# Designed miniproteins, single chains, continued (3): the designs that were tried, part 69

Each design is a single chain, and the fold is of that chain. pLDDT is the mean over its residues in the fold that is shown.

## One batch from the design tools (miniprotein)

Design m10387
Fold by ESMFold2-Fast:
Structure m10387 (fold): chain A 87 residues (1-87)
Amino acid sequence: DRDAIREAAETGLRSLRRSLEAGDWGGARFILDHVIIPTAEAAAQKGHVDLAVEILDEAARIAREHGDDGLAERAESRKQQILQSAA
């Protein structure tokens, strides 16, 4: 269900923002790797590549807003891998 995936992504993105606001760099990376990226990959596997891209773009945006360029690059790299696999 696309809506269920979007809701899971929104929950993960809120957790990511809270970790970055708290300066918890390790917690932010854990959330990206174990919540956000798996949710985006599940969306792509179900044919919702547009939603997967949206999720990872939002994660990268949140990371950059908080000065974690490395975390943003990680989200962008996973987005590129999903787009290449969908072609």
Scores: mean pLDDT 88

Design m10388
Fold by ESMFold2-Fast:
Formats: sequence, structure tokens, C-alpha cells
Structure m10388 (fold): chain A 100 residues (1-100)
Amino acid sequence: MSYKEQAQKVIEEALKKVEEILEKYKKGEISEEEAKAKIIQVLNEARNKLEEILEQAIKDNAPEEDIFFITEQIIALSEAIAKVAEGKLEEGLEILRKAA
């Protein structure tokens, strides 16, 4: 599996978890504040995994395209975290969907 494919799997897993949290929020099972906190945690964990993948890719002298792709995904996660922190949960999800 390429580093790019590893990064894509991290984003796909984060997207699934965020969608599950948003479904609970839409059903009234959790508050907006709890949904925000849980989503931010998922996105931070995903960003940490991407940073680890990036470190491995650099050490292995992976193609510049792979390094660039992973870096773009880290930026996208940071933007999604900012939107979620502002209460813009759907905008954060859209950023993740475009990244996946």
C-alpha cells in the first residue's frame, strides 16, 4: 500500500466516525457541544496519524507527489477542525469529503 493510500484510509475512517457523530446529533442523542468535542477529537487523532505517515514517507524518500498529498490532507483536517470549533459541523464534514 502506498503512503498516499495509507493517508486516504485515515481520512476515510475519520469521515465515517464524523458521520456517525453527526447522525447521533441529528437524532438528538447528543448535544452540539458534545458533537463538536467528539468530532474535534476524531480529527486531531486523524491529523496525528497523517503526521506519522508523513514522517515515514519522508524517511523512505517517497515520491514528492505522495508527500504533497499527505501535507494537503493535514491542512484540510486543520481547516475542518477550525470550522467545527466555530459550530459549522456540516462545513467541516464537506472539507473531509473533498479530502477523501
Scores: mean pLDDT 87

Design m10389
Fold by ESMFold2-Fast:
Structure m10389 (fold): chain A 61 residues (1-61)
Amino acid sequence: MTTEEVSAAAKRVYEALKDFPLEERKAIVLRVANALMQGKTKEEVVAAVPEEYRDAVAAAL
């Protein structure tokens, strides 16, 4: 995945988490971006976040 694709995915996740506090949004977006930069699959990225965010992250990816 390219840096541009990771950036776009991170923006989608950030918007999907808009109803969560800013600090939680930032932490989850960084976790997702780091996992994507490491070449993890969508399924692995979703599994890497706490369960409460998994549906929103999966929908954004």
Scores: mean pLDDT 81

Design m10390
Fold by ESMFold2-Fast:
Structure m10390 (fold): chain A 94 residues (1-94)
Amino acid sequence: SAADALIAGINALTAAAIARINAGEDPVKVMEEFGMAVVLLAYEHGVPDEAIARIAAVLGEAARRVAEAKTPEEAIAILQETTARIVAIIRESA
């Protein structure tokens, strides 16, 4: 389904972001680029504007939390929680 394809794409973006953080990249920069990629992918898959607004709000909160994270492990945990919340929004809007 279109929702399954979108979720697979988001999971791939999440895996790439985790790999970048583990490689020593700035978690704040990784989270900002991840957020942009997720929003663009959601638009490409025809996610309704209301659901995209919810995804953007979740990503904004996640970016703030990552900026306050003390370790790469904490940043990765925030990213994983954020992905789960985004997937739930997509499933609810399908």
Scores: mean pLDDT 90

Design m10391
Fold by ESMFold2-Fast:
Structure m10391 (fold): chain A 67 residues (1-67)
Amino acid sequence: MNTVTFKLPSKDIGSAVGAALAIVAEALERGIKVHSIEFKETKDGTEITVTSDAPREELEEVVRRAL
């Protein structure tokens, strides 16, 4: 499995959930199965970690296109 972590500058849970839904939608359109999405609050925002069997490069593209 491959993992991609990115940071949102917002601590708002709605923003984090919105980003996760956008990532799942983009992954589904590309035929990529997302194994998990995890959220971690930091002092500067929210870190989102996406795990999949897809190559890391494809996961990075999914995140880039979703956001």
Scores: mean pLDDT 79

Design m10392
Fold by ESMFold2-Fast:
Structure m10392 (fold): chain A 86 residues (1-86)
Amino acid sequence: KHDELLQKIQQLAAKVLEEASKSLTQDELDKLRELLGKAIEAVKNEDYESALKYAEEALKLLKEKKAPEKAIQYAEEIIKLVKEAK
């Protein structure tokens, strides 16, 4: 059921970017997209340790840049799903 997990994380990552785009700059969004992309690639490779690291870095960026609460909540859900897969 790894495919289900991957699909959910991809959908949540898209929601994070959508909500974050309401307040983050283009440079901050590009960094966020890079981190979420690395987390997704790690999940594809079943490297949940690296996926967790990149997802936590994305959450830290969102909190530091005071992203909308919904963006933070979606990122926390990604972290929860990755932790459950470990």
Scores: mean pLDDT 87

Design m10393
Fold by ESMFold2-Fast:
Structure m10393 (fold): chain A 89 residues (1-89)
Amino acid sequence: MEEKIEKVYEALLEFTKKEISLENLKELLEKLGIPEEKHSDFFKLIAKHTGAEGLGLEEMLEKLKSKDDEFLKELSKLIVEKFGEYIKV
């Protein structure tokens, strides 16, 4: 479980260093092994925890990019709890 959290955290950290785009988000989801039918659930999880519920995808990603390391680690835990079956280490 810890190894999956580390993998997700590293992937999120890399994503926050890139320009905000749907393409970079798709690359993140592919890297994590999250299937397309679960992408909507993933975005809802991010929106809820970034305080971006009711906002567009770009605004949600901008909020995510502004978060500190502690937040990204906690978010990584939540992602593993919900999507851990898809994440390989």
Scores: mean pLDDT 78

Design m10394
Fold by ESMFold2-Fast:
Structure m10394 (fold): chain A 70 residues (1-70)
Amino acid sequence: TVTFIVKTDAAITPALLAAVRAIPGVRSALPIDAHTLALVVEAGQEAATEAAVREVFAAAGINVTSFVRK
């Protein structure tokens, strides 16, 4: 697995968190604060999962300000 720290310019709602958790490559998504989550992704699915997460936030009108591999 690979961990990413994801930061956004708007609050991550429970609905958005549920949508992120529904992505097939996501093993867990844990809110660190209102604008930050720790994302655990299956090894080999990192690029596809990052694209899907960015699309979920973009569809909600939210900008991903940081997406950092740990």
Scores: mean pLDDT 82

Design m10395
Fold by ESMFold2-Fast:
Structure m10395 (fold): chain A 87 residues (1-87)
Amino acid sequence: MSIEELLDELRKEIGEMVKKYNVPKEEEDKLLALLTRLADAIAQKAPAEEILAIVDELKELINSLPIPQEEKDKIIEILDKLKAAVL
């Protein structure tokens, strides 16, 4: 799977999770801001270290959300695949 395909899957999974679990707007806005930063960094071919830092921030935010661990694990799996694809 390409980095672009992983990013698309990540956006879809986060969007569905936000809708399904009624994630607060403030946390949704933070998620969307990080996804935008990640997409821009990938599009600009930023250094791997910068992309990895954004992915780690997104992982921390996902882990802080009051949602089931199964949903967190699913999104984190996509993030870990994206980290592997960047390296």
Scores: mean pLDDT 85

Design m10396
Fold by ESMFold2-Fast:
Structure m10396 (fold): chain A 71 residues (1-71)
Amino acid sequence: MEKLKKIVSEVLGVEPVKPDDDLFELGMDGVKALELQKKIKKEFGVTIRDSDLRKHSTVSQLYDLIESKLK
């Protein structure tokens, strides 16, 4: 969780980042979504699609998705 919060903070330029924060409400657009996807792939080794971000739009939902893909 802490690594994801740090990545979200770096990509969206916001602090603090909370688990229940909505990524789109924090200012995520198409460019930042692409940056977030790239950093998640580098840090966790998992591929996140645009549809994944739309369905799992909170920080906690995205983290749960990442953990599910690590199995």
Scores: mean pLDDT 80

Design m10397
Fold by ESMFold2-Fast:
Structure m10397 (fold): chain A 80 residues (1-80)
Amino acid sequence: SRAAAVARYRAIAAEVEALWAQLSPEAQARFLAWVAELEAELAKRREEIIASGDQETLDALILAAREEILARLRALLAEQ
């Protein structure tokens, strides 16, 4: 459900904030560069989904992107 997706999104946001605070400045810079690349790759697909009006697909894309962001933060912390 959308409510479950929103709850997961909020949980990811809280964990991302906590993990970000643990990164070195160099790891933070690498993370921001990676996020910018991910956002650029998803930009066209996001626009196409928005234009289609498919809110469920858009919500799924946003959640999947946030899960990838969380996984990347965890990987960067493991590399420190």
Scores: mean pLDDT 83

Design m10398
Fold by ESMFold2-Fast:
Structure m10398 (fold): chain A 82 residues (1-82)
Amino acid sequence: MEKLKEELKEKARKYVKETSSVIDEEKIEKGLDLGEEEVEKNPDEISDEKIKELIDRMLEEGRDNIEVFAAGAYLKEYLKKK
């Protein structure tokens, strides 16, 4: 679990840094932690459709908020590995 979480954070971090014109490493790390927390809230009840909805919402809202964008990026990487 810990190794998978670190891999997801690394891939999401890379995606955010490559995609965003504004790099705030502290906010990116906070966003990645929020994404991890969202996955951990209800792992047995959260459907792939629900995760996709959260990803779309967070990436859209994250256009003006890199922390939210990083959370969405983490969820996107999690969905690919699920």
Scores: mean pLDDT 73

Design m10399
Fold by ESMFold2-Fast:
Structure m10399 (fold): chain A 74 residues (1-74)
Amino acid sequence: DEARKLVEEAREAVEEGTEEGLRRAMVAIDKLYKMGLVPASLYRQILEAAGAGDWEAVRRAAEEAVRAAEKKLE
């Protein structure tokens, strides 16, 4: 299942705690968003935080996005 694999990739990338990890998490979350598994509000929060260079805000919003996608795959 591509969606479950993307959730795992995003979760692992977020857990790395690095900017590089968060950039990889954003790529996976973008794909999950296009699949309808991430709310538009969370996706926009991630993009706004990344645009501001606020990587702690990116990490927190990405954690919520991963959780939302996991919930939809139940």
Scores: mean pLDDT 86

Design m10400
Fold by ESMFold2-Fast:
Structure m10400 (fold): chain A 92 residues (1-92)
Amino acid sequence: LSKEEEAEVFVALALITLAITLWYGEKHGELTPEQLAELRRLGDRIVTALENKDYDGVIEALREAADLLEKAGFTGSANALRQIAEKIEELK
């Protein structure tokens, strides 16, 4: 895979992780409406940054989402997003 294709795969994995975590957190009341709204905005920001080939923007949004998820107790999801951000940074 090219570096661009690898970055797209990593972003896809991050978005899947985020989507599952949002679904679970909303269903079980473990994410507030404000946290859900902020995480959805960060998801949109990740997609927009990727479409613009703005990998710094992707990394920043992933790290912001990870920080919010960690505060909400989703440490596993937060660590997954941070690892993905590091992999994308290595591709730059």
Scores: mean pLDDT 89

Design m10401
Fold by ESMFold2-Fast:
Structure m10401 (fold): chain A 70 residues (1-70)
Amino acid sequence: DKKKREEERKKQEELQKALADVDALTRKLNDAARRLADQSSDPGVGSGLVIEGVGDGVDAELAAKKAIEE
């Protein structure tokens, strides 16, 4: 029983580790993507295709939230 408890603890530990790794990787990827986009966007040539409720379209996002609240 103690042996079994230790085994499952070890298993959940590696699982937690894997989850943490995935989360860290996701954040890193997001940061890299953002950084790349910023570098690619030239002050005079850069074109930011912003979808409603995603980038600077906070108004659209707020409207969507209100619709849900209704």
Scores: mean pLDDT 60

Design m10402
Fold by ESMFold2-Fast:
Structure m10402 (fold): chain A 96 residues (1-96)
Amino acid sequence: MKEELERELVRDIVAADIGEVAADYVLSISKTPEAQKLAQEARDKFIEARKLYEEALEAVRNGDFETAEQLRKKADELMDEGAKLLNEAERLIRQS
């Protein structure tokens, strides 16, 4: 229902914010240009995902569930990409 989908999207926005904070932390402890680049790319993905989740939430509030689902799916893909980049950055830090 609409209220449940709104709560899920608010949770998704919070998850994207947590991802950005995690990427900022990894960037701050990265000693190599390679790890810094991956952490920065992860950060950019989480920022873009948050914007799309916010747009999806507005679409839900306007009754445009089709647009909301498309935006949420794109944001979910960006969250997955961000997580993979962040994991690779952490792997490089552990190996150096």
Scores: mean pLDDT 89

Design m10403
Fold by ESMFold2-Fast:
Structure m10403 (fold): chain A 86 residues (1-86)
Amino acid sequence: MEVIEAPEVEDKIQEILSLLKAYVEGSISKEETKEKLLKNFTKEELEETLKTLKELYQRFKDYNPEFAEILEKSIKIIEEILKEIE
């Protein structure tokens, strides 16, 4: 089985969320988080992720407050990255 496909949008979002959770928990710096996001994801993938994170935040802000906090901080850092590369 030698098929190389781009990961599902869900897999990419989970990977981004894992990095952003580590940042939110203080395990990695803001600069390290930005470097990893820029290294592993395209501008288009970050823009799609930002849209998805904003939708998830609206869904989860009263449903799962711990996840909503991660989403809010995640939105802010991705917005900062997108601003810097524009």
Scores: mean pLDDT 73

Design m10404
Fold by ESMFold2-Fast:
Structure m10404 (fold): chain A 80 residues (1-80)
Amino acid sequence: SLEEYVERGRKAAENLRWAAEQAEKAGDVGTAKSLRALSDAVERVIKEAEQEGYEKYKEKLDTAIRLAESAVRALQARLA
């Protein structure tokens, strides 16, 4: 459902923003920019789906959210 994707997407975007802040504090400005860009992209797709219709954007939502969730997992693996 749209609600499920919005919840997953917002959580992933939030985690990416937090990770970007940590990267910036560590001096990794390039990684911080990339993570913020991905977070912004997820938020844009969510907004598009909410405003223009879920059915049209469901595949784009799924792809964007899965990419964001994969990025978060990769970051957590590097920090473990």
Scores: mean pLDDT 81

Design m10405
Fold by ESMFold2-Fast:
Structure m10405 (fold): chain A 82 residues (1-82)
Amino acid sequence: SEAEKAAEYGRKAAEAAEAGDGEKAAEYSQLMGRYAGLDKSLSEEAKERANRYATAAVIYAQQGDGERAAEYARKAAEYALE
């Protein structure tokens, strides 16, 4: 499902951020938000939360804050599995 793809990209984003790969962390975080937005089974509030977490992960990854980038990517991944 699209939610499962979002969760997978969220996990990959967190792993990339923890490895110090901000570019991949940002890329995977953007893909996470995109797939969450495409899942018709998620509520609109759910999609908005996923997009906010994805956006935060991208911003922190671009700023070199791997710890916060990983935190928000992980939250989005956990959220997408609900």
Scores: mean pLDDT 76

Design m10406
Fold by ESMFold2-Fast:
Parts: structure tokens; C-alpha cells; sequence
Structure m10406 (fold): chain A 65 residues (1-65)
């Protein structure tokens, strides 16, 4: 059990720079969307990106723990 979790975390730690890059990319896209007139489609896109950002930040926090 723990050995499998430790191996998975080691793989995620190896991917840490990619996770940080993905989070930064999502934050930049959210900034661009914030400058656009708010429509239902843009609102939905912002919500989806915010959920993905929170999920990736949670994974990064788990890797750093």
C-alpha cells in the first residue's frame, strides 16, 4: 500500500515542473477571460478552468507534503 503510494508521489514529484507550468498557463488563460465581456459560455469556461486549477494545486500540495 504505502510503497505504491510513495512510487506514485515520486512520479508526481518528477512531473512537478509540468504541474507548475500547467497551473501558470491556466492562471494566464483566466486573466485573458477576465478581460472579455462575461457571457454564459465565458462564465462556464472560467468555472471549468478554476476547478482544474484548484485540482492541480491540490496535487502540487500533495506532492510537496
Amino acid sequence: HMAAVERLLAEWRAQRPQLEADIASIKEELKVLDKQPETPEIRSRKLALEIVRQLLEAWLALVDA
Scores: mean pLDDT 78

Design m10407
Fold by ESMFold2-Fast:
Order: C-alpha cells, then structure tokens, then sequence
Structure m10407 (fold): chain A 61 residues (1-61)
C-alpha cells in the first residue's frame, strides 16, 4: 500500500519528501515545497495512510 503510493511520486517529489522535516529542505524551491507538501498530504489521507509513516518509508529509500 505505502510502496504503491510512493511509486506514483516523481523522483523530484521523492527527493524533496526524503528531507521533509529534517531541516535539509531546499528553501530555494519554497513554492514547489508547499505544492509538494499539499499534494502529498491530500493524497496520503485519501489513500488512508498516515503521512508520517509514508515519510519514514521514503527516508528508507
């Protein structure tokens, strides 16, 4: 379920989310960061997934 959800994300989205909440986020992409966060949160909730569990999975990649 989480793996299937992650497979729908682009490499750019995966890389951004890998550093989400770690203080290593690329602040030069502020607009893109917010868009990725919004899409991620909405999609994770629709899939019945906890956003934190999805982030932990991405960090394991």
Amino acid sequence: KIEEFISTLSDTQKNFLKYYGTGKEDSTLVGGYRAIEDVFLKRAKKAGLDPQEVLDYIKSL
Scores: mean pLDDT 65

Design m10408
Fold by ESMFold2-Fast:
Structure m10408 (fold): chain A 97 residues (1-97)
Amino acid sequence: AAASRRVMYVELTEEGKEELVNVTEDPTASLEEARELAIKVAKEKGYAILVESAGGVVNLTVFDKEGKVVAEWRDEPDYVAALREAFELAIELKKKE
């Protein structure tokens, strides 16, 4: 099966609202192209999540404001659970800044 890739950033508003914003331009983009977008978005917004779906599993990578990988999930069978864990980690890290 072809891989599907999404790029999202994590927003914490002044009102305390927690949001996950999808900025995916092409879900069929190569890993290199999707990773470059995720790093760019993380540098602009603070934290980004790269989601890769292939073969019934998902891989998640969280990037920080310097474009560094701060967390990874690999071959996760539960997309919703994995995405929630990545989102909660990114919000926690953003609150500690």
Scores: mean pLDDT 83

Design m10409
Fold by ESMFold2-Fast:
Structure m10409 (fold): chain A 103 residues (1-103)
Amino acid sequence: VEEARQRGRALAAEVVEAARRSPSAGGRAMDAAARELVGLMRAGSPEVAAVLAEQMIEAARGVGAIFPDLGDSIVSLIREGAAAGPDALLGAGHEVGLALRAV
């Protein structure tokens, strides 16, 4: 669980740093992070999955702070995806990536 939390935090930080560089970089990083985290969620215990989902939500909050016009939508999409399961979270990450690239 601690290793999952550390990996999730590192990915969340990478997404936020990419978003600070450009919306396009942030979108690509969010899509990549969603793919990696969902893979770990499927391979891990429910406790690992919950920790990784929370880190994805933290990444969404950080990106939302950088792009306030999209912030509520970004956080809502990732939170709803996290609640619905790994496949939904993967889709939400991709959708956020597309929205950021459209900025």
Scores: mean pLDDT 77

Design m10410
Fold by ESMFold2-Fast:
Structure m10410 (fold): chain A 88 residues (1-88)
Amino acid sequence: MREELEKELEEIRERIEKIETSDEAREVLNRLDELFKKALELGDEEIVKEIMELVRELFEKLGLKEAAEDIVEKLEIVLEQEKKEKEK
């Protein structure tokens, strides 16, 4: 549900501020992947975009720009898949 997703996103945002290691980043990234799938099922494009932005912020904080680009590219493929099904 949207309220639960927003609350988890706020907690993730706080965790990103505290993250200084790649291991902690992996745990947060795994949680974001789960939330991304739930947001797609709900059809809430705003939450999906917010999750994508958090993924970028996470990797930017770690100085991993290339990893951020790879992950965003994968997320864009999923969004294109969803749009293709709606346009069909």
Scores: mean pLDDT 72

Design m10411
Fold by ESMFold2-Fast:
Structure m10411 (fold): chain A 83 residues (1-83)
Amino acid sequence: SESWQKALEENVKKLEDNKEAAELLRKAYELYQRIQDLVKQIQQAQKAGDQARLQQLQAELDEAIAKYKEVVDKAIKLIKEYE
């Protein structure tokens, strides 16, 4: 969502002195872009009726979401240590 993207950009700017957390947030953004691309590819596969490709893309989406959650969780933990 746009709200999440704004929060991510703001947190990266606030964490210029914490390079590790900033790097994790950059990786989270890359994973978010991959998730968006996979969703678009899934929509195309659905329109084409390609069930085999749809199943493959859904598996890749699940993996990308899992990695995204892991990276975001690590970044948040680092940010909280500064409170």
Scores: mean pLDDT 81

Design m10412
Fold by ESMFold2-Fast:
Structure m10412 (fold): chain A 71 residues (1-71)
Amino acid sequence: SEGEMFERKLRIEEAEKEQSKVDEELNRAKEQLTKTKATGSQEDVNTIEARIEQLKLSGKEYEKLKKMAEV
């Protein structure tokens, strides 16, 4: 139905928006990691590395959600 197609489109758009946000945060975190390795503490480095891994996992989950919504 038209309503079902509209809802699917909204789910895809939301997943794409979240994926884009995660990609931006991942790029920022990688830049912060580079700076922190040069000027920061080991604890700060470990925190940023952990965040990068979490962001990578989140990105993959949003890709999966988008693919499921496209069916």
Scores: mean pLDDT 82

Design m10413
Fold by ESMFold2-Fast:
Structure m10413 (fold): chain A 65 residues (1-65)
Amino acid sequence: MDVDDWVDEALRWGEEGRKLEDMLEKFKKEGILDEEGIRYARQLHEQGVDPGTAVVAAIRRQHQR
């Protein structure tokens, strides 16, 4: 599973209306998001970004370096 697979899963969970915190817990448990990625996704959501897009941005930021 690569970054594109994780992005597709995050978008699917967002489309299903899952809460940001539920998505963050899942991706943290799977080792896909670290504490910095979780913090970044929460910051984006506080700025008005939807949960799916916030998680996608965090995944891309973490795995692009």
Scores: mean pLDDT 82

Design m10414
Fold by ESMFold2-Fast:
Parts: C-alpha cells; sequence; structure tokens
Structure m10414 (fold): chain A 68 residues (1-68)
C-alpha cells in the first residue's frame, strides 16, 4: 500500500529532522548551524517529494482500475 509507505517515509524523515533540530539547538558555530539547516531542508524536501510520488502512483492505479 503506497499510503503506508508514504507514511513510513514521513515518520522516518521526521525522526531524522528531530535529531538534526536537537543538534542545531546545541550548536554554537554559525557555519555548522547553516549546514544543519541545509540538511534539514534537504531531508524534508526529499521525503515530501517521495511521499507525494507514492501517493500519486496509487491514485493513478485507482483511476485505471475504475476505467476498466
Amino acid sequence: MANEEALKIIRESQAEVDKLMAELEKETDPEKQAELRKKIQSLTNKAVAEALRLIGDEIDEEIARRKA
């Protein structure tokens, strides 16, 4: 089920983001803070894109099934 896979990706991404956010809060070096923020943004964007792709694939399959 694509929806279950999408939810798993979102949950895993959220756990990774939470860890990076904790590191960001403890970090005092501005350059390292900027790097952590870039990692958080990249992970969030990738997870959202992958989840949306899986949901889209399931919707397309359902539409094809209804037309059959």
Scores: mean pLDDT 75

Design m10415
Fold by ESMFold2-Fast:
Structure m10415 (fold): chain A 98 residues (1-98)
Amino acid sequence: SSKKALEELKKKNEGKLDEVIKKLKEFQEQVDVDPRLAALAEEAIAKGDEASKIPDEEERKKKALEIALKIVEEVFGEKFAKDYEEILKKMEELAKKL
């Protein structure tokens, strides 16, 4: 289950996952008050919709990840984007074990 996977990641990456979650919440709060972040969110949604039309599942997943990481990099910087990618990779590896 997603909840169990998240719990195990919290135990192994104490603090780092919480920092990522806090930054994502800050982004959601800022989208409501910052037109630039709202525009980035709209662009991400549009690109995500285009990616959803890709018939190959692996290519679609790769494109979706590229779009997400690009937005995270633009909003929070390169270091945070790398940390976010590492956490997503660990989550995927953990999900494969479930």
Scores: mean pLDDT 67

Design m10416
Fold by ESMFold2-Fast:
Structure m10416 (fold): chain A 72 residues (1-72)
Amino acid sequence: MIRQASLEEQFDIALGLFKHAKENKDLSMAEMALRMFQAVLDRARAEGAPEEFIARIEELVREAERLVKELK
């Protein structure tokens, strides 16, 4: 697995799921997006990804956590 391409692809998929969850108020998609952002964050940290990329993922994790709380 190519680490950079894998992280970027996974991030883009998670971002798409998050946008869909926000627009449709879909709890299941919001939880899925949160789990994907958390997985991407863990991998980005383990692989030594750029600090700016890690910061963006951390922001999306916080946004997804808030959305999940609001939809419960």
Scores: mean pLDDT 80

Design m10417
Fold by ESMFold2-Fast:
Structure m10417 (fold): chain A 62 residues (1-62)
Amino acid sequence: MVEELLAQADFYERSAEVAREGAELLRKAGDTEGSAGLDQVAKEFEQRAKELREEAERLKRE
């Protein structure tokens, strides 16, 4: 359980990085709307990863 939450948090953190890189590439290609959308997705992934790590910390003591 704890390992699953940490793996999910890691997945979301890495996905956020990929989304930010994708946003940069889209901006360079002239797709400013797509770039903004990926930045928003990255923000949501970062928030979700933080929540998952907090849940893992609570369960770690069980």
Scores: mean pLDDT 82

Design m10418
Fold by ESMFold2-Fast:
Structure m10418 (fold): chain A 57 residues (1-57)
Amino acid sequence: MKLTITIKIDGETIVLEKEVKNNDDADELTAKAAELANEGVLAGKKVEMKAELEKVE
């Protein structure tokens, strides 16, 4: 499975992409992205976040 998280902070775009083999990997990456987004919000910046999980069987 491939997890892609796109974070846009005050016009800057950060893309986090990782191949995840289990739910723990996906949860960890999602939590890290959310922490970055929350830090941006707390710093008074405009933040947008998208998460997309692609399942390959």
Scores: mean pLDDT 77

Design m10419
Fold by ESMFold2-Fast:
Structure m10419 (fold): chain A 100 residues (1-100)
Amino acid sequence: APSPIERAVAIIDATVRWLGAQLPPELHARLEGLFERLKEAIRARDEEAAKRTVEEILDLMRAAGVPEDLIESALRGLALAARVAGMDEVAAWIEEQIAA
């Protein structure tokens, strides 16, 4: 059976693939780099690096004019991944970003 971190990484990968179907390829490629950094932060259990990377993802998506409903769906996926990884403070922080 996969570990909690392996399950969390799989949720992030599913979120990236789903966004790839919704977004222009150029924007998706830029986001892929940030999602790779997020997966590394999760593997390292680096909560501050995870939060900073999610903030960069959020800022990039908003600056690119991504619809707020797509951003909220992506953030819900990332919050679930953080909870599965045992990073409850990161998950709660991400959920607070959905309200902004």
Scores: mean pLDDT 87

Design m10420
Fold by ESMFold2-Fast:
Structure m10420 (fold): chain A 95 residues (1-95)
Amino acid sequence: SKGEEAIEALEAAKELLEEAIKLLREGLKKGKVSVEAATKATAAAIAGTGAIFYYELVYPEMTKEQQEKGKELKEKVEELLKELTELLKESNKLL
């Protein structure tokens, strides 16, 4: 179902964002951000933004349980996107 796809997309985006944040934090500690970290950060940002958009698009077709689970995941993805944005600003200061 579209609701299941939306939840799966949000869960996948959460995982990608957590991985990208970890790599950026490691790069900042070493004083050098890798091309891999920057690439994964870009991909994670696209995935997170897209997953939120798709969740909102299919929201009226979702069950109440899917809406509630999706809301929690959306809030977490939004939090991770804010953290990623802050880390990218810090990374730019090292360039």
Scores: mean pLDDT 87

Design m10421
Fold by ESMFold2-Fast:
Structure m10421 (fold): chain A 80 residues (1-80)
Amino acid sequence: ADDVALEAAGKAAQRVAERLPLTDSQIAAVGNAALDIAEGKIDREGAVKRLQDAGLTPEQAREAADIMVEAVKEEKARAA
């Protein structure tokens, strides 16, 4: 479970970094939020709020959250 969550977080951070011009600290915030989504600790709206707190614009935070939710679903499907 934790290994799947960590893999999902890494893939989410990589996909976001490919689409959005974020700093290393902002990419780390994406990875941390994706891990919490994968572990069921926050939902998509919670991720959007955390990313805005990390300095992403509302548009960037929404796009990043959508990428994270997709990456988490793909990794969970692969682990099933």
Scores: mean pLDDT 82

